# Designed miniproteins, single chains, continued (3), part 102

Each design is a single chain, and the fold is of that chain. pLDDT is the mean over its residues in the fold that is shown.

## One batch from the design tools (miniprotein)

Design m11542
Fold by ESMFold2-Fast:
Structure m11542 (fold): chain A 65 residues (1-65)
Amino acid sequence: STRQRNEQVSQQASQLLLQLGGQSSAQQVLDLSRQNGGASTLQENERLLQSAQQAQQIQQESQER
């Protein structure tokens, strides 16, 4: 269901953003996402997850030198 998918994506995005030092941004987006459980909200959370994953990869590459 959309609700279950939204919760999973939100949790994954939140965890990655917290690791990258984005506590305030992560909390704000999660609050907005849970306030509106629509398709656009799910899409926004999915984009956040993708961005967080990309940022994590860049951080790892930067620290290997």
Scores: mean pLDDT 63

Design m11543
Fold by ESMFold2-Fast:
Structure m11543 (fold): chain A 99 residues (1-99)
Amino acid sequence: DKEAELIALQEEAARRAAELAERGDLAGIAELLAELIMELAKQLSEEEVKALEEELARAKAAGDEDTALWLQLLLDAHNGKLSEEEVKERLLARLEERL
């Protein structure tokens, strides 16, 4: 079940991010999350892209800025609009804004 696999990958990313956060390593968190976004982006099917675009629209309508950022980065990486370094820079900027 690909939805369950995506959830499991998100949960693992959150766990690793929490470990880095305890150390205050925001750059390490951004790097880890960028690597995961790039890996997930490579594996997206056309049906999964459509589902993520619909989820992005819902997140934007709900004002869920963090979910909207995550989904936008994933879609932009899939479409070749963002490199891993650009994804990392955007994630780092968002993490710094929250803390």
Scores: mean pLDDT 79

Design m11544
Fold by ESMFold2-Fast:
Structure m11544 (fold): chain A 61 residues (1-61)
Amino acid sequence: MDATRARLAARAAGLPPRTRRRVEAVLDGLQNGEQGRAVAERLGVSVAAVKRAGALLDELL
């Protein structure tokens, strides 16, 4: 397990499962060099939702 993902999982444990999965998916996309729009399309969410998840990811890490 990647250390960053392990840290995120621990800090996000109290969040709803859907929110945790979205934040983890945003981290995965960023680590793979994906653009925010590509992540939004892959997850089936809006770019605004990806931006909110990214802001939450920054707070958790």
Scores: mean pLDDT 75

Design m11545
Fold by ESMFold2-Fast:
Structure m11545 (fold): chain A 72 residues (1-72)
Amino acid sequence: SEARIKELSARLAADPDDAEAYFELGKAYYDAGKYSEAAVVYQHLLDRFGETRPELVPEAKENLEEAKKKAA
């Protein structure tokens, strides 16, 4: 999963408008136990893409709240 984080980070460096890569990066951080980082990524996803990609919003919000609980 550390390899997955690196892969997704490289994808976002190449294409910062890749909303799917943001979503998967949040999941990858969560799976790695990096809950604070996952929460930051999901918040950025919602702030940047919440209006343009509404289909991602419900799961991203749910995942953000779970990451916040785990980070506390």
Scores: mean pLDDT 84

Design m11546
Fold by ESMFold2-Fast:
Structure m11546 (fold): chain A 78 residues (1-78)
Amino acid sequence: SAEDLKEQGKKYIDLGKKDTELGKKLLEEGKKKLKEGPVEDIPKAVGTVIRGIGLIINGELYIQLGKKLIEKAKALEE
């Protein structure tokens, strides 16, 4: 049970890190396209920025959830 919580917490942290890194890349890509791209690409660039922000927020939430699961598992183990 405590080990299962640790494993689940680690999985959430790993997922959150992947989402955060992907989100950062998309945010940078979208910002670059908004700055350097043609006007006709603005809607796609905005969509990329929004997706990037969403992935960063979601990733941070998964990391925090994973950390809390690991702390709870430690509290259950002597």
Scores: mean pLDDT 87

Design m11547
Fold by ESMFold2-Fast:
Structure m11547 (fold): chain A 74 residues (1-74)
Amino acid sequence: LSETEKKILLALYRAEGVPLSAAELAENLELSQSTVSKALKNLEKKGLVKSEKKGKTTLYSITEKGKKKAEELL
C-alpha cells in the first residue's frame, strides 16, 4: 500500500465501521479530495474498503479484509 492508502485505511479502521465520504477523509487527513478519491478507488479494487452511493454522496467503509490489513499496519 502507498502511504496515502495506509493513512486512509487506518482512518476508516478507527471510524469503527462508520461510513465516511472522500471529503470528510480529506479534511481529517489534510489531503486533497482528488488524492483521497484515487486512494479510495485503489483500496476498493483491493477489497479493503467498500463504497455505497447515498444520493449524490459516495460513502466508504472498511471491509473485514481491510480490518485485518489495518491491524498489520499498527
Scores: mean pLDDT 86

Design m11548
Fold by ESMFold2-Fast:
Structure m11548 (fold): chain A 83 residues (1-83)
Amino acid sequence: LKEIEELVEKGKEQAREMAKKLIELGADPEKAEKFAELAEKSLDAYLEYQKTGDEKLKKEAEELNKKAVEIGKEAVKEALEKL
């Protein structure tokens, strides 16, 4: 469990750094920030699933991750179009 908690924290740091980098490259700050927010929520739900075994939390984590990926793709596309 401690190892999973460490991986979740690293994942959150990576999501925040990615959002920061996308904003620096010219992505919409709201989309980049929303990506990080959804990614962090997905990781939190996944960690809670690992602690409880509740399948609803697994589905919530998957849905939040899907939303994070879609918003992230939009932010990346916008940054690339501005380059």
Scores: mean pLDDT 83

Design m11549
Fold by ESMFold2-Fast:
Structure m11549 (fold): chain A 105 residues (1-105)
Amino acid sequence: GPSLEELLERLERATDPAEFERLAEELIELLETEELSIEELRALLERLEELLARETDPHRRRLLARVLLAAARKLLTHELSREELLRAIAALLRAIGELLDLELE
């Protein structure tokens, strides 16, 4: 299948709602099934948080938050330094907070 980088690049450029949803779901599946390095996951978390901070559409925000949740959960399966652990927990809490806010709106 496509690489993490290819899916993320396409997700960032996607304007069609159906394509955006498909790409987000493919990223979640990749995060759940593939072995990814701490470096790849850290880079992904940073880019997802930047995308989420700029996103105003509730549907797209929900999908980005779901991807962020999957990425944070994947990072937590690794042996982490204190700094990496705090980073993963912060991302996890942000994703949960976004999903709760969207459900309450």
Scores: mean pLDDT 85

Design m11550
Fold by ESMFold2-Fast:
Structure m11550 (fold): chain A 87 residues (1-87)
Amino acid sequence: GANLQKALDYLQQARDALKQGDKQAAIDYINQAIKAILADESLSPEKKIGLVLRLIGAMINIELGRDDEALAELDAVIDEIKKLLAS
């Protein structure tokens, strides 16, 4: 759906921002992705909460300077959303 595609686009932008060292832009894009995930009508409440908690974990890792852990979690969530869009 359109909201899930928006979430994917935001998370890809978050990943790129984090790789460029733009921590604030990365966090802002993750927050936009969370809003898009919550607005998506095709996802179960359980799947929404699972994705949101993982993205909160990524933001915490960014704030703690654990950029490698944050990138790994962003990549994992991006992969999950790509699989959901392919279904």
Scores: mean pLDDT 89

Design m11551
Fold by ESMFold2-Fast:
Structure m11551 (fold): chain A 85 residues (1-85)
Amino acid sequence: SLVDSLLQASKLAEELGRLGLSELFRDYAEKVSTLSHVPSEVERQVAQLVAQAQKLLAEGRRKEALEYLDQALQVVQDYISKELG
């Protein structure tokens, strides 16, 4: 689910020492959990970006992992802004 992907992103951000980014992902996971519907395309895009960040972090490519987490954050922020105003 999108919630699960955002919680995974929060964990990866914490592992990267980005505590503020980790908190943002947890806050968005909470907001998303209140929504009655999430488009499968948004869920798929975020899941792919988070999976790539996890792979890059496992390879020691911390800066690139962070860039993918930033992209995942942008996708969810754009979606939430559209749905919640």
Scores: mean pLDDT 87

Design m11552
Fold by ESMFold2-Fast:
Structure m11552 (fold): chain A 60 residues (1-60)
Amino acid sequence: APTPEEAREGAILDTVLGILRAALDFYRELGDYGNAAETERQIADVEAEKDRLEARVKAR
């Protein structure tokens, strides 16, 4: 089971992903493909952080 700290970290990452996905949808709607591409990279970075967190939890 995750520690309270890891659970909090996971909740923050999930919140950030939600915000970034909303921003990505917004930029695509506006045709702002430059900011959309940057937002996609940020989403990938946060997903990688979440994968690392899940790996740490599973290793215990």
Scores: mean pLDDT 86

Design m11553
Fold by ESMFold2-Fast:
Structure m11553 (fold): chain A 95 residues (1-95)
Amino acid sequence: SKGEEAIEALRAAKELLREAIEKLREGLEKGTISREAATLATAAAIAGIGAIFEYELVEPEMSEEQREEGRRLAEEVQRLLEELTRLLKEANGLL
């Protein structure tokens, strides 16, 4: 269903954002940001924004259980996007 696809997109975005954040943190600690880390951060941001947008579009057609899980995941993805943005601001000049 579209609801299941939206939830899976949110899960995938969450995993990608966590990986991007970890690689950016490692780069900041080492004083250099790799091209791989920068590329992953861009991909993770696009995936996160897209997954939230998809969830918002299909949320009215979801079951109550899917809405609860989707809302929790969307809140987690939004929090991770905010952390990614903060780290990118700290990385300004290292990219």
Scores: mean pLDDT 86

Design m11554
Fold by ESMFold2-Fast:
Structure m11554 (fold): chain A 71 residues (1-71)
Amino acid sequence: MVTRKVLAKIESGEDAGRLVGAIFVLQLERPDVEIKVSGDEITITAPSEEKLNEAIKELSELAGIELEELK
């Protein structure tokens, strides 16, 4: 299991709605991926680095929102 935190840049209610919808879709498509939300921070846990990178890419594409990787 590998974990990464990303910051979602939410500037409007529309952005927030897109993010919530994207998280819901991602959880349905990838049941082996765990997503936890705390404000604008999203913690993603996956079985491998490859699946983690895929999940982050899909989340960004589905939400149409910039995700900043936290170091």
Scores: mean pLDDT 79

Design m11555
Fold by ESMFold2-Fast:
Structure m11555 (fold): chain A 90 residues (1-90)
Amino acid sequence: SFKKAMEEKGDELLDKMLAEGKVTEEQAEAIRARDGERILAWFREMLENGAPEEVLQDWLKVLAYYDFATAGEATFLLVERERKKRKELE
């Protein structure tokens, strides 16, 4: 029941993200399927393309509802990008 409650909260956030154009239908299906490899590949592309912080944070939140391990890996990628950007600005 707890896992189902977390997935229901994830589905609510994912539907909102779809409506706001923060995620595509294909990406939403992969998130529901916990397809970590595809999710992380798209997350890397978003980081390389300079996606808005709000979009990246919503992705991390929705991933935490479905797959905590993939959420952790995505968080590490975001932190590493931010570290590199700070170093380039100094």
Scores: mean pLDDT 84

Design m11556
Fold by ESMFold2-Fast:
Structure m11556 (fold): chain A 78 residues (1-78)
Amino acid sequence: MHVRITLYFSDGSSVVVETDAETADDIVMAVSKGYLLRPGQKITKIEIITEGDKKMAEEAAKKLRELYKTPVEVKVVD
């Protein structure tokens, strides 16, 4: 499943990570990789855009809210 993840940082910058995810943990790992691109910055918001697999995206969103203590929005494209 193709997923586009946007990470918003405390300095006002953002990073877009695109990945093919088979599991919710694949989405979580992609966020971790994106976070490492902005050393010393805090994530202020995460946005997940996916085609079709709302359940996997919601499972990832739950894990990300717990890990990063930040708002996570899920959008499903029809």
Scores: mean pLDDT 82

Design m11557
Fold by ESMFold2-Fast:
Structure m11557 (fold): chain A 95 residues (1-95)
Amino acid sequence: DERIRQLMRENLSGHELTLLEIKFRGGELTREELEELLRELGILHPSEHIDTLVKAGLLEYDEETKTYRLTEEGERLVEEVEKEHPEVAEWLKRR
């Protein structure tokens, strides 16, 4: 849906999209899985968003599972984004 993709591009940052994808894809993703999902959404520098969010304390990396997860702060931010942009969130959730 091009209209929803345009709303996403105009209203959500690559950081917010990274957090939403982790939540909607079961709460934990490998770097490879996450980067592919972000590329499908048109994000050109997915690794930068992942690394920045870890440094900001919104994501954490589990070395045993090799997956990224939302921190408590990240989960709060995602809940706020979902409330502000419910149509984009619903579209992402169904992808």
Scores: mean pLDDT 83

Design m11558
Fold by ESMFold2-Fast:
Structure m11558 (fold): chain A 59 residues (1-59)
Amino acid sequence: SSEARGAAMLTLSKYSVEAMKAAADPEQQIALNKRGLEEAAKTYKDKEEEVAREEEERR
């Protein structure tokens, strides 16, 4: 859903900005990018399940 995608993109953007600021530390940059992807995936799944549940309950 658009809501799940938006939430995931916001989470990813937050970690991407922090990774960019840590450009002088490759290990930190890699760790932040990896964490961002994992957190974004979790946010997408959680929000998708929430929206699907709400839509099903309204039928």
Scores: mean pLDDT 79

Design m11559
Fold by ESMFold2-Fast:
Structure m11559 (fold): chain A 62 residues (1-62)
Amino acid sequence: MRWSKLSAALLLLGSGYIDQAESILRSLGVPQSVIDKVREAAKRGDYKTAVKLAIEAVEKIE
């Protein structure tokens, strides 16, 4: 189920486990270009933007 994996990725992003979150997003079929943007947003502490990008990407591939 995509939503349970997305929820896990969002929790990991908010907890600072960016590499683990990136792996989950990649497994969901999120493009690397979007994953790179999510990673950069999370690394700079902009978790709101990181979360928004992850959700929008997963919605587009459903």
Scores: mean pLDDT 78

Design m11560
Fold by ESMFold2-Fast:
Structure m11560 (fold): chain A 117 residues (1-117)
Amino acid sequence: VERFPTGEIRRLSDTELEVVIRTGLSVAEAERAAAILRAALPALIKAFPSLSSISDYEVSIGEGGDLVIRLTASEPNPESLFLAAKILGSAATVALLREGLSPEELVEKLSEVFLPE
C-alpha cells in the first residue's frame, strides 16, 4: 500500500512561512525531489506572479525524509505568501510522486493546475 504525502503550512513570522511535506518515503527520495524543486524554483517564480513577492527561499530535508520549504517575503502579505506556499507545496508533492520528472516538466504540470487556459 503506497502512502500519499501530507502537507502542513506553518507561519513563522509576518514575512516567513514554512511548508512541511511528510512523505513516508526514504531520505534519498526526498533528496531527489528537493534537487528537482531547487532547480525548478527560478522558473516557477518567473511563471507564477504570486511568487514574485518572495525575496528568499530555502529547500531542505527534515527527519524521516520530510521535505521542508521556507519562504521569506520582502514585506507582510499573508494572502500572497499562503498562495505561494500552496503552489510550492503542490510542486514538492508532484516531484515526490513522479520518478524521473525534470524541472521543466514540473513547471509545466503546475502551470496546468494553477494557470489554466
Scores: mean pLDDT 73

Design m11561
Fold by ESMFold2-Fast:
Structure m11561 (fold): chain A 80 residues (1-80)
Amino acid sequence: SMEELLKKIKEKLEEAKKLLLEYMDKQPSISDEQKQQALAHIEGLEEFIESHKDDEEFLKKVLEALEKEIEELKKAIAAL
């Protein structure tokens, strides 16, 4: 269902937030203000996704993009 798809997207957004924070915390050049801005941007994306919760094709594309970003973040962290 679209509700289950949206739930999975929200779970992947939380995973992406945690990985992004971990990656940024390992970069001494990134300030706390920059970390807060990155988190605020992701929160805005979550609200944008919620506004399109009836668009199944959009949600499927968002899920695929999030899964790809999570994989890339994990690789970036592992390479540090």
Scores: mean pLDDT 82

Design m11562
Fold by ESMFold2-Fast:
Structure m11562 (fold): chain A 79 residues (1-79)
Amino acid sequence: MLLTPEEISELAEAGHREAEELAKQSTDPVIAAEYRRLAEEFRRLSKRAKEAQTPDEVWELEVELSLGLIRLATLKVAA
């Protein structure tokens, strides 16, 4: 299922907010740094999604979003 650029942007913004909150709540400085890095990746992804104009660009952003969400889930388990 292909997401729209708007859906990718919204999911990336949600990921950014969640990662920022988890970074702020984390007591482990290594885990906090990983959440902050992931938050920045989601922020950039949301901006790129708003600027995407071709189906190929949208597909690349969907792949990057999926990988970011997997990383976020992995960090939550590691904490």
Scores: mean pLDDT 82

Design m11563
Fold by ESMFold2-Fast:
Structure m11563 (fold): chain A 100 residues (1-100)
Amino acid sequence: SSKEILEEVYEKMLEALKLVKAGKIDEAIKKLEELLKKLEELVKKDPDNEVLKEAKSAVEHLLDVAKRAKELKSSQEELQEEADILEKSLKLQVETLLKE
């Protein structure tokens, strides 16, 4: 079910955001890269599935943000603020997608 996949992706993204908030940026990047690889395989099997495409895009965006934060050597406070904003954005996006 697309809903079950979206809920699993959301939970894994929240886990990555918690790692970002804790300053564990390398661990967050690793989890996001593993999640992206799984989503790429799912999209290849069902290329017309808009929910999977949006989930993949969200993971790609979060991964890019995490990689940029690492390159810029963002402080733990900056990482916490960015992660809080992304968490709120993800919650709204998931609520919208789960409403059909």
Scores: mean pLDDT 78

Design m11564
Fold by ESMFold2-Fast:
Structure m11564 (fold): chain A 138 residues (1-138)
Amino acid sequence: SMDDLKQQFAQVADEIIRLGEELAKYLKERGDNDTAILVEMSINTVKSKVKKILENKATEKEIETLFYELSQLVSAAYELTRDPEARRRVEQIMGQMKQLFQQTMDYLRNNDYQSALQKMVQFGQLTLQAIKIAIQGS
């Protein structure tokens, strides 16, 4: 159901926010305060846009902004990745994320909100996976 998809989306978003906060802390501990501030700003935007999606108040532009900020979190984690195999895996996932973004926007333009939300859950799951792989390979 739509409510089940919203619950899945909320759970994935909460886990991304938690990992993003851990990433910001790790960056501060390494003396990279500037990147940590950018990560914290991205997390605050993600929190705001996720809330609007769950309340059925998000515009197409706000959903696009959410995808952009999630991609920026993956990019910040990827810059820490030293292991070549982890880097290749994250690059592959980033490619899949680009495809899911396009599919989500196409569904939204056709007013297929259920299919759009399903793709948003998948995008969130890939975001989570990419950040975990990137940090583990750092």
Scores: mean pLDDT 91

Design m11565
Fold by ESMFold2-Fast:
Structure m11565 (fold): chain A 84 residues (1-84)
Amino acid sequence: TGAEASRLAAEAGAQGDWEKAQEAYDRTLKESGPGAGYASRGAAEHARNGDAVGAVQLMADISAKGPGGWEPSRAAAGAAVEAV
């Protein structure tokens, strides 16, 4: 699922493995659409920096700015935040 791919992106990002993080972002994009891929990448970056609060705020910001169909992006970002 897109949420699972987002979690893998966060884990890879936290480990500094950007090649695997990129593959997971691409998977999130394909399974849940552009908004989810965008949120997943941003959440993984915050996770790598140990900024769980920033990751949660990014999730909220993406949800507020995205169209109604971006609910999957919130789920994907939430999974990424939990991976930290």
Scores: mean pLDDT 63

Design m11566
Fold by ESMFold2-Fast:
Structure m11566 (fold): chain A 69 residues (1-69)
Amino acid sequence: MVEHLGTFDSIADARALADKSSYKYRLIIQTKNGKYEVYGSDDLEELKQLALSYVRNKGPLDAFEIIEK
């Protein structure tokens, strides 16, 4: 299950929240409007599919990163 953890105006705040998450994998998406969306899951493929859905459903993203602990 993918959980939406938050929306931020800065990459530093997004990464700080990702670091506090108990999920094995975290996804940070930088959107074209300068927002950072943070998601967590224990399933890497769920996060990859979510990143791909941003191209179709929320418009083109600038970048994304997936963090594993």
Scores: mean pLDDT 76

Design m11567
Fold by ESMFold2-Fast:
Structure m11567 (fold): chain A 85 residues (1-85)
Amino acid sequence: MTAKEALEFEAELYEEYARLLEESNKNLKRAEYYRKLAEALRNEDEEKYLELVREILDTEEDLSEEEKEAMLEAERRRLEVLRSL
């Protein structure tokens, strides 16, 4: 699997998650978010992807700032691994 194929596969997963939410006609804001993540992955726009992740984490009132930072770093690390394929 190439780095591009791995990013496209991740994008397809987010698109499928969005489709399932849209079909249930609930949580449409989450579906829109997944669509935006998929678009950033297909465009190989790592900065936009991480910006979107940060924006959703900032809406999570039950997460500490330390947990949000750890989750962002995990996503950055994941993208690096996918890019290295």
Scores: mean pLDDT 78

Design m11568
Fold by ESMFold2-Fast:
Structure m11568 (fold): chain A 82 residues (1-82)
Amino acid sequence: STLLEQLKAELRDGTLSDFADELSKRTGVKKENLLLAAREVLGLDPNTPISSLSIDDLHRVFQRALELDVENGVEDIKKAVL
């Protein structure tokens, strides 16, 4: 199974915030970007139960979080260099 499927099963009684904490620790994607992505893509708050979300929902959140993490990393480099 995928990491997202494993974490959804492990954290089934938890919240989106709990999921974002664990996913951040295992992938290095910033928790702030995971929570921002969830808000932006699906209108979710950090207290949303993980059991209410499909694996496709979590995939969409993670994909957007990766984009945000890259975009923020590029801006941090620009601020340091330019």
Scores: mean pLDDT 84

Design m11569
Fold by ESMFold2-Fast:
Structure m11569 (fold): chain A 99 residues (1-99)
Amino acid sequence: MERVIEELKREAERSKALAEEHLKNGDVQGAADAYARTGWAYLVLGKYEEAAESFEKALRLAPDHPSAWTIATFAAVAYRLAGDEEKAQEFEALAEKMR
């Protein structure tokens, strides 16, 4: 388990750096995909606030992404686990409207 946790931590840091590099190169779609990956890694690590922020960034960059409703759902879950019920309800409602 420790090796998996350490690899997920490296993946989160790597994906975040990749997202910033995509933005620097004007690749908004690549940045959104990288932020979504960063969010999933943080969610698995129990870093719920960082996960929620990463998913929110992905949605802001690509609101018309084919998986936007899924990313919004994970943002809602991450905010709820972080203790931000107001933000959780907001993203849960957003995910429902995207279906």
Scores: mean pLDDT 82

Design m11570
Fold by ESMFold2-Fast:
Structure m11570 (fold): chain A 98 residues (1-98)
Amino acid sequence: MPEAAGKGMAEAARKGLEGGKLSGNPRGATAAAIAGAGGGAGGAVYSSRGDNEKAKEEALLGGESAAKAAESGGPNAEKARELSLEGGKIAAEGALKG
């Protein structure tokens, strides 16, 4: 089982949630966590198929989607975006290792 991919997905979701919380928007926090987790999951799927390039791409897209969800408002929107993009990178690393 790709432990690294699963760990990356969990960390991406965690970072997305943290970013959303900083934006002051609970709805944005949930959306960011879901988007981060989805990107990690997509990465894991492609990694399991032996397509590491697509695995990395899916994980990064998940982070970007989480960043857009997290930046939906509030004085900390920029910091929220930054954390969500970091989550995408963590998911991409997990996907490449898994």
Scores: mean pLDDT 63

Design m11571
Fold by ESMFold2-Fast:
Structure m11571 (fold): chain A 61 residues (1-61)
Amino acid sequence: MDTVNANLKVTDVVPLTDGRLAVSGTVTINGVEKKASAILPAGSKVKVGDVVNATVVLQSG
């Protein structure tokens, strides 16, 4: 799995036990939409439908 800094279109937000947010969604790379996820710091304000610039992990499949 590759990490890239990208604009993530948020489809899901899951709060973690340490206060950070696990977000998942899609990014477009080389004209192809890919599923990706990111961990945002505690206190981040994001919801489904937002676009966030973050270091994302690309998902296989």
Scores: mean pLDDT 78

Design m11572
Fold by ESMFold2-Fast:
Structure m11572 (fold): chain A 71 residues (1-71)
Amino acid sequence: MVERTPEVEADIAAAEAAIAAARATAPPTRENQLRIRAAELGVEAARRGLSEEEIERMVAELEPEAEALRA
């Protein structure tokens, strides 16, 4: 069963607050949108209880696609 500790929940909440602040204050550039999207996927994976290694792998898989989109 996926275990959610109080510390993990606090980290997720802090990350969600940071993402919301970035959306509100950052200009809607493609690079900012891609960075916010990567952060959102990391938070969503943590909420689903994926392992830290799986979260890191998902973020790493996004970076090559982000580079291709920048071209």
Scores: mean pLDDT 68

Design m11573
Fold by ESMFold2-Fast:
Structure m11573 (fold): chain A 80 residues (1-80)
Amino acid sequence: MEREELLRRAEELEERAERLEREAKDFYDEMVRLTSGDKGPVPEKYRPYDRESMVTVPEELRRRAEELREEARRLREEAE
């Protein structure tokens, strides 16, 4: 496999990891807002999730992001 192809794949995995990390942060920020007593409406995308899911989903997203970053790191090492 060419060095350029390995680096391209690593970049794609890193972009996916960043996307998952942003989603996890959004869930966490909404949970903090709800627990701080903000009575504003819950955005439609979070309404299917109960309070327990709003804690576990960000944890799962962060775990997935870490896996993708580890895979990307291995690909970059192979590109050397």
Scores: mean pLDDT 75

Design m11574
Fold by ESMFold2-Fast:
Structure m11574 (fold): chain A 113 residues (1-113)
Amino acid sequence: MRAEAVVDGRGVSAEELMARAEELARDIGSPEAVARALAELAAGLASAPRGVGVVEDGTRATAEASSPDGRSARFEGELDAAGVLRGRVEVTDPLAAANGVTELELPAVAPPP
C-alpha cells in the first residue's frame, strides 16, 4: 500500500513527497486539517523553482494524497500575485463513508524580495 503526493514538476524528492502524503493521510478523517496541509504543500511546491511544482503560468497548483486504507484527498487551486493560495479540497473516506469538499484560502510564504 502507499501514500503519494503528486504535483506538476520535478526537483522535489519522491521520498519527501511520499512522507508528506503519509502525514496528510493520517489526518484525512479531518477534512479541515487535510485541506490545510494539502494547500500548504501545494503553495510550497508552486513557489518552488521551475520544474519543482511551479504552476502553469504561475497561477495554478495541484496536489493529491492517498492512504493505504483507501482514503484520498485532492487539492486544486490558484496562487495569486500576492502569494495567496485559493482552492478546493476533495476528501474521500470509504471506511467512514465520508466525502467532503471544502474551499480554503491560505497565504503562501512569499520569497524574500
Scores: mean pLDDT 49

Design m11575
Fold by ESMFold2-Fast:
Structure m11575 (fold): chain A 139 residues (1-139)
Amino acid sequence: MPELLAQYQQLLDQLHAQLDQFKAQAQKTSNPLDRQRLVLDLVEFTIRLTRQMIEIAKEMVAAGSSFGEKLIGEVYATLVNLRDELEERIKELEEQKKKDPSIQPELDELIERYRELREEVERLLEEVEPLVQEIIARR
């Protein structure tokens, strides 16, 4: 258990460091399309770390850890919020595409990347949801 907690903490530290780096780069980036690419890179990194966090949390739950159960719930909430944010960003980019045809190829590339990431988030939600339902049913 202490080793799993240490591994989880290392992933959280990596996520915080990446978020700080993203904020610094976003402040220097005046181009709106380049800002969208920074967001996509942050989301890809977040999904990768979240996948590792899910595996650690599953091991904790299997060991009978109530902390692991809490982590599964927190991961699920994070994935739901991320799915909803990605859906909103896709809608905004589709609306922008209708208003400015001159940047349509760049917007199409961004929309496709956001859709791919949304599909990854949906797959992670489908994996985690049965565990969340089982935990809630036991309380």
Scores: mean pLDDT 84

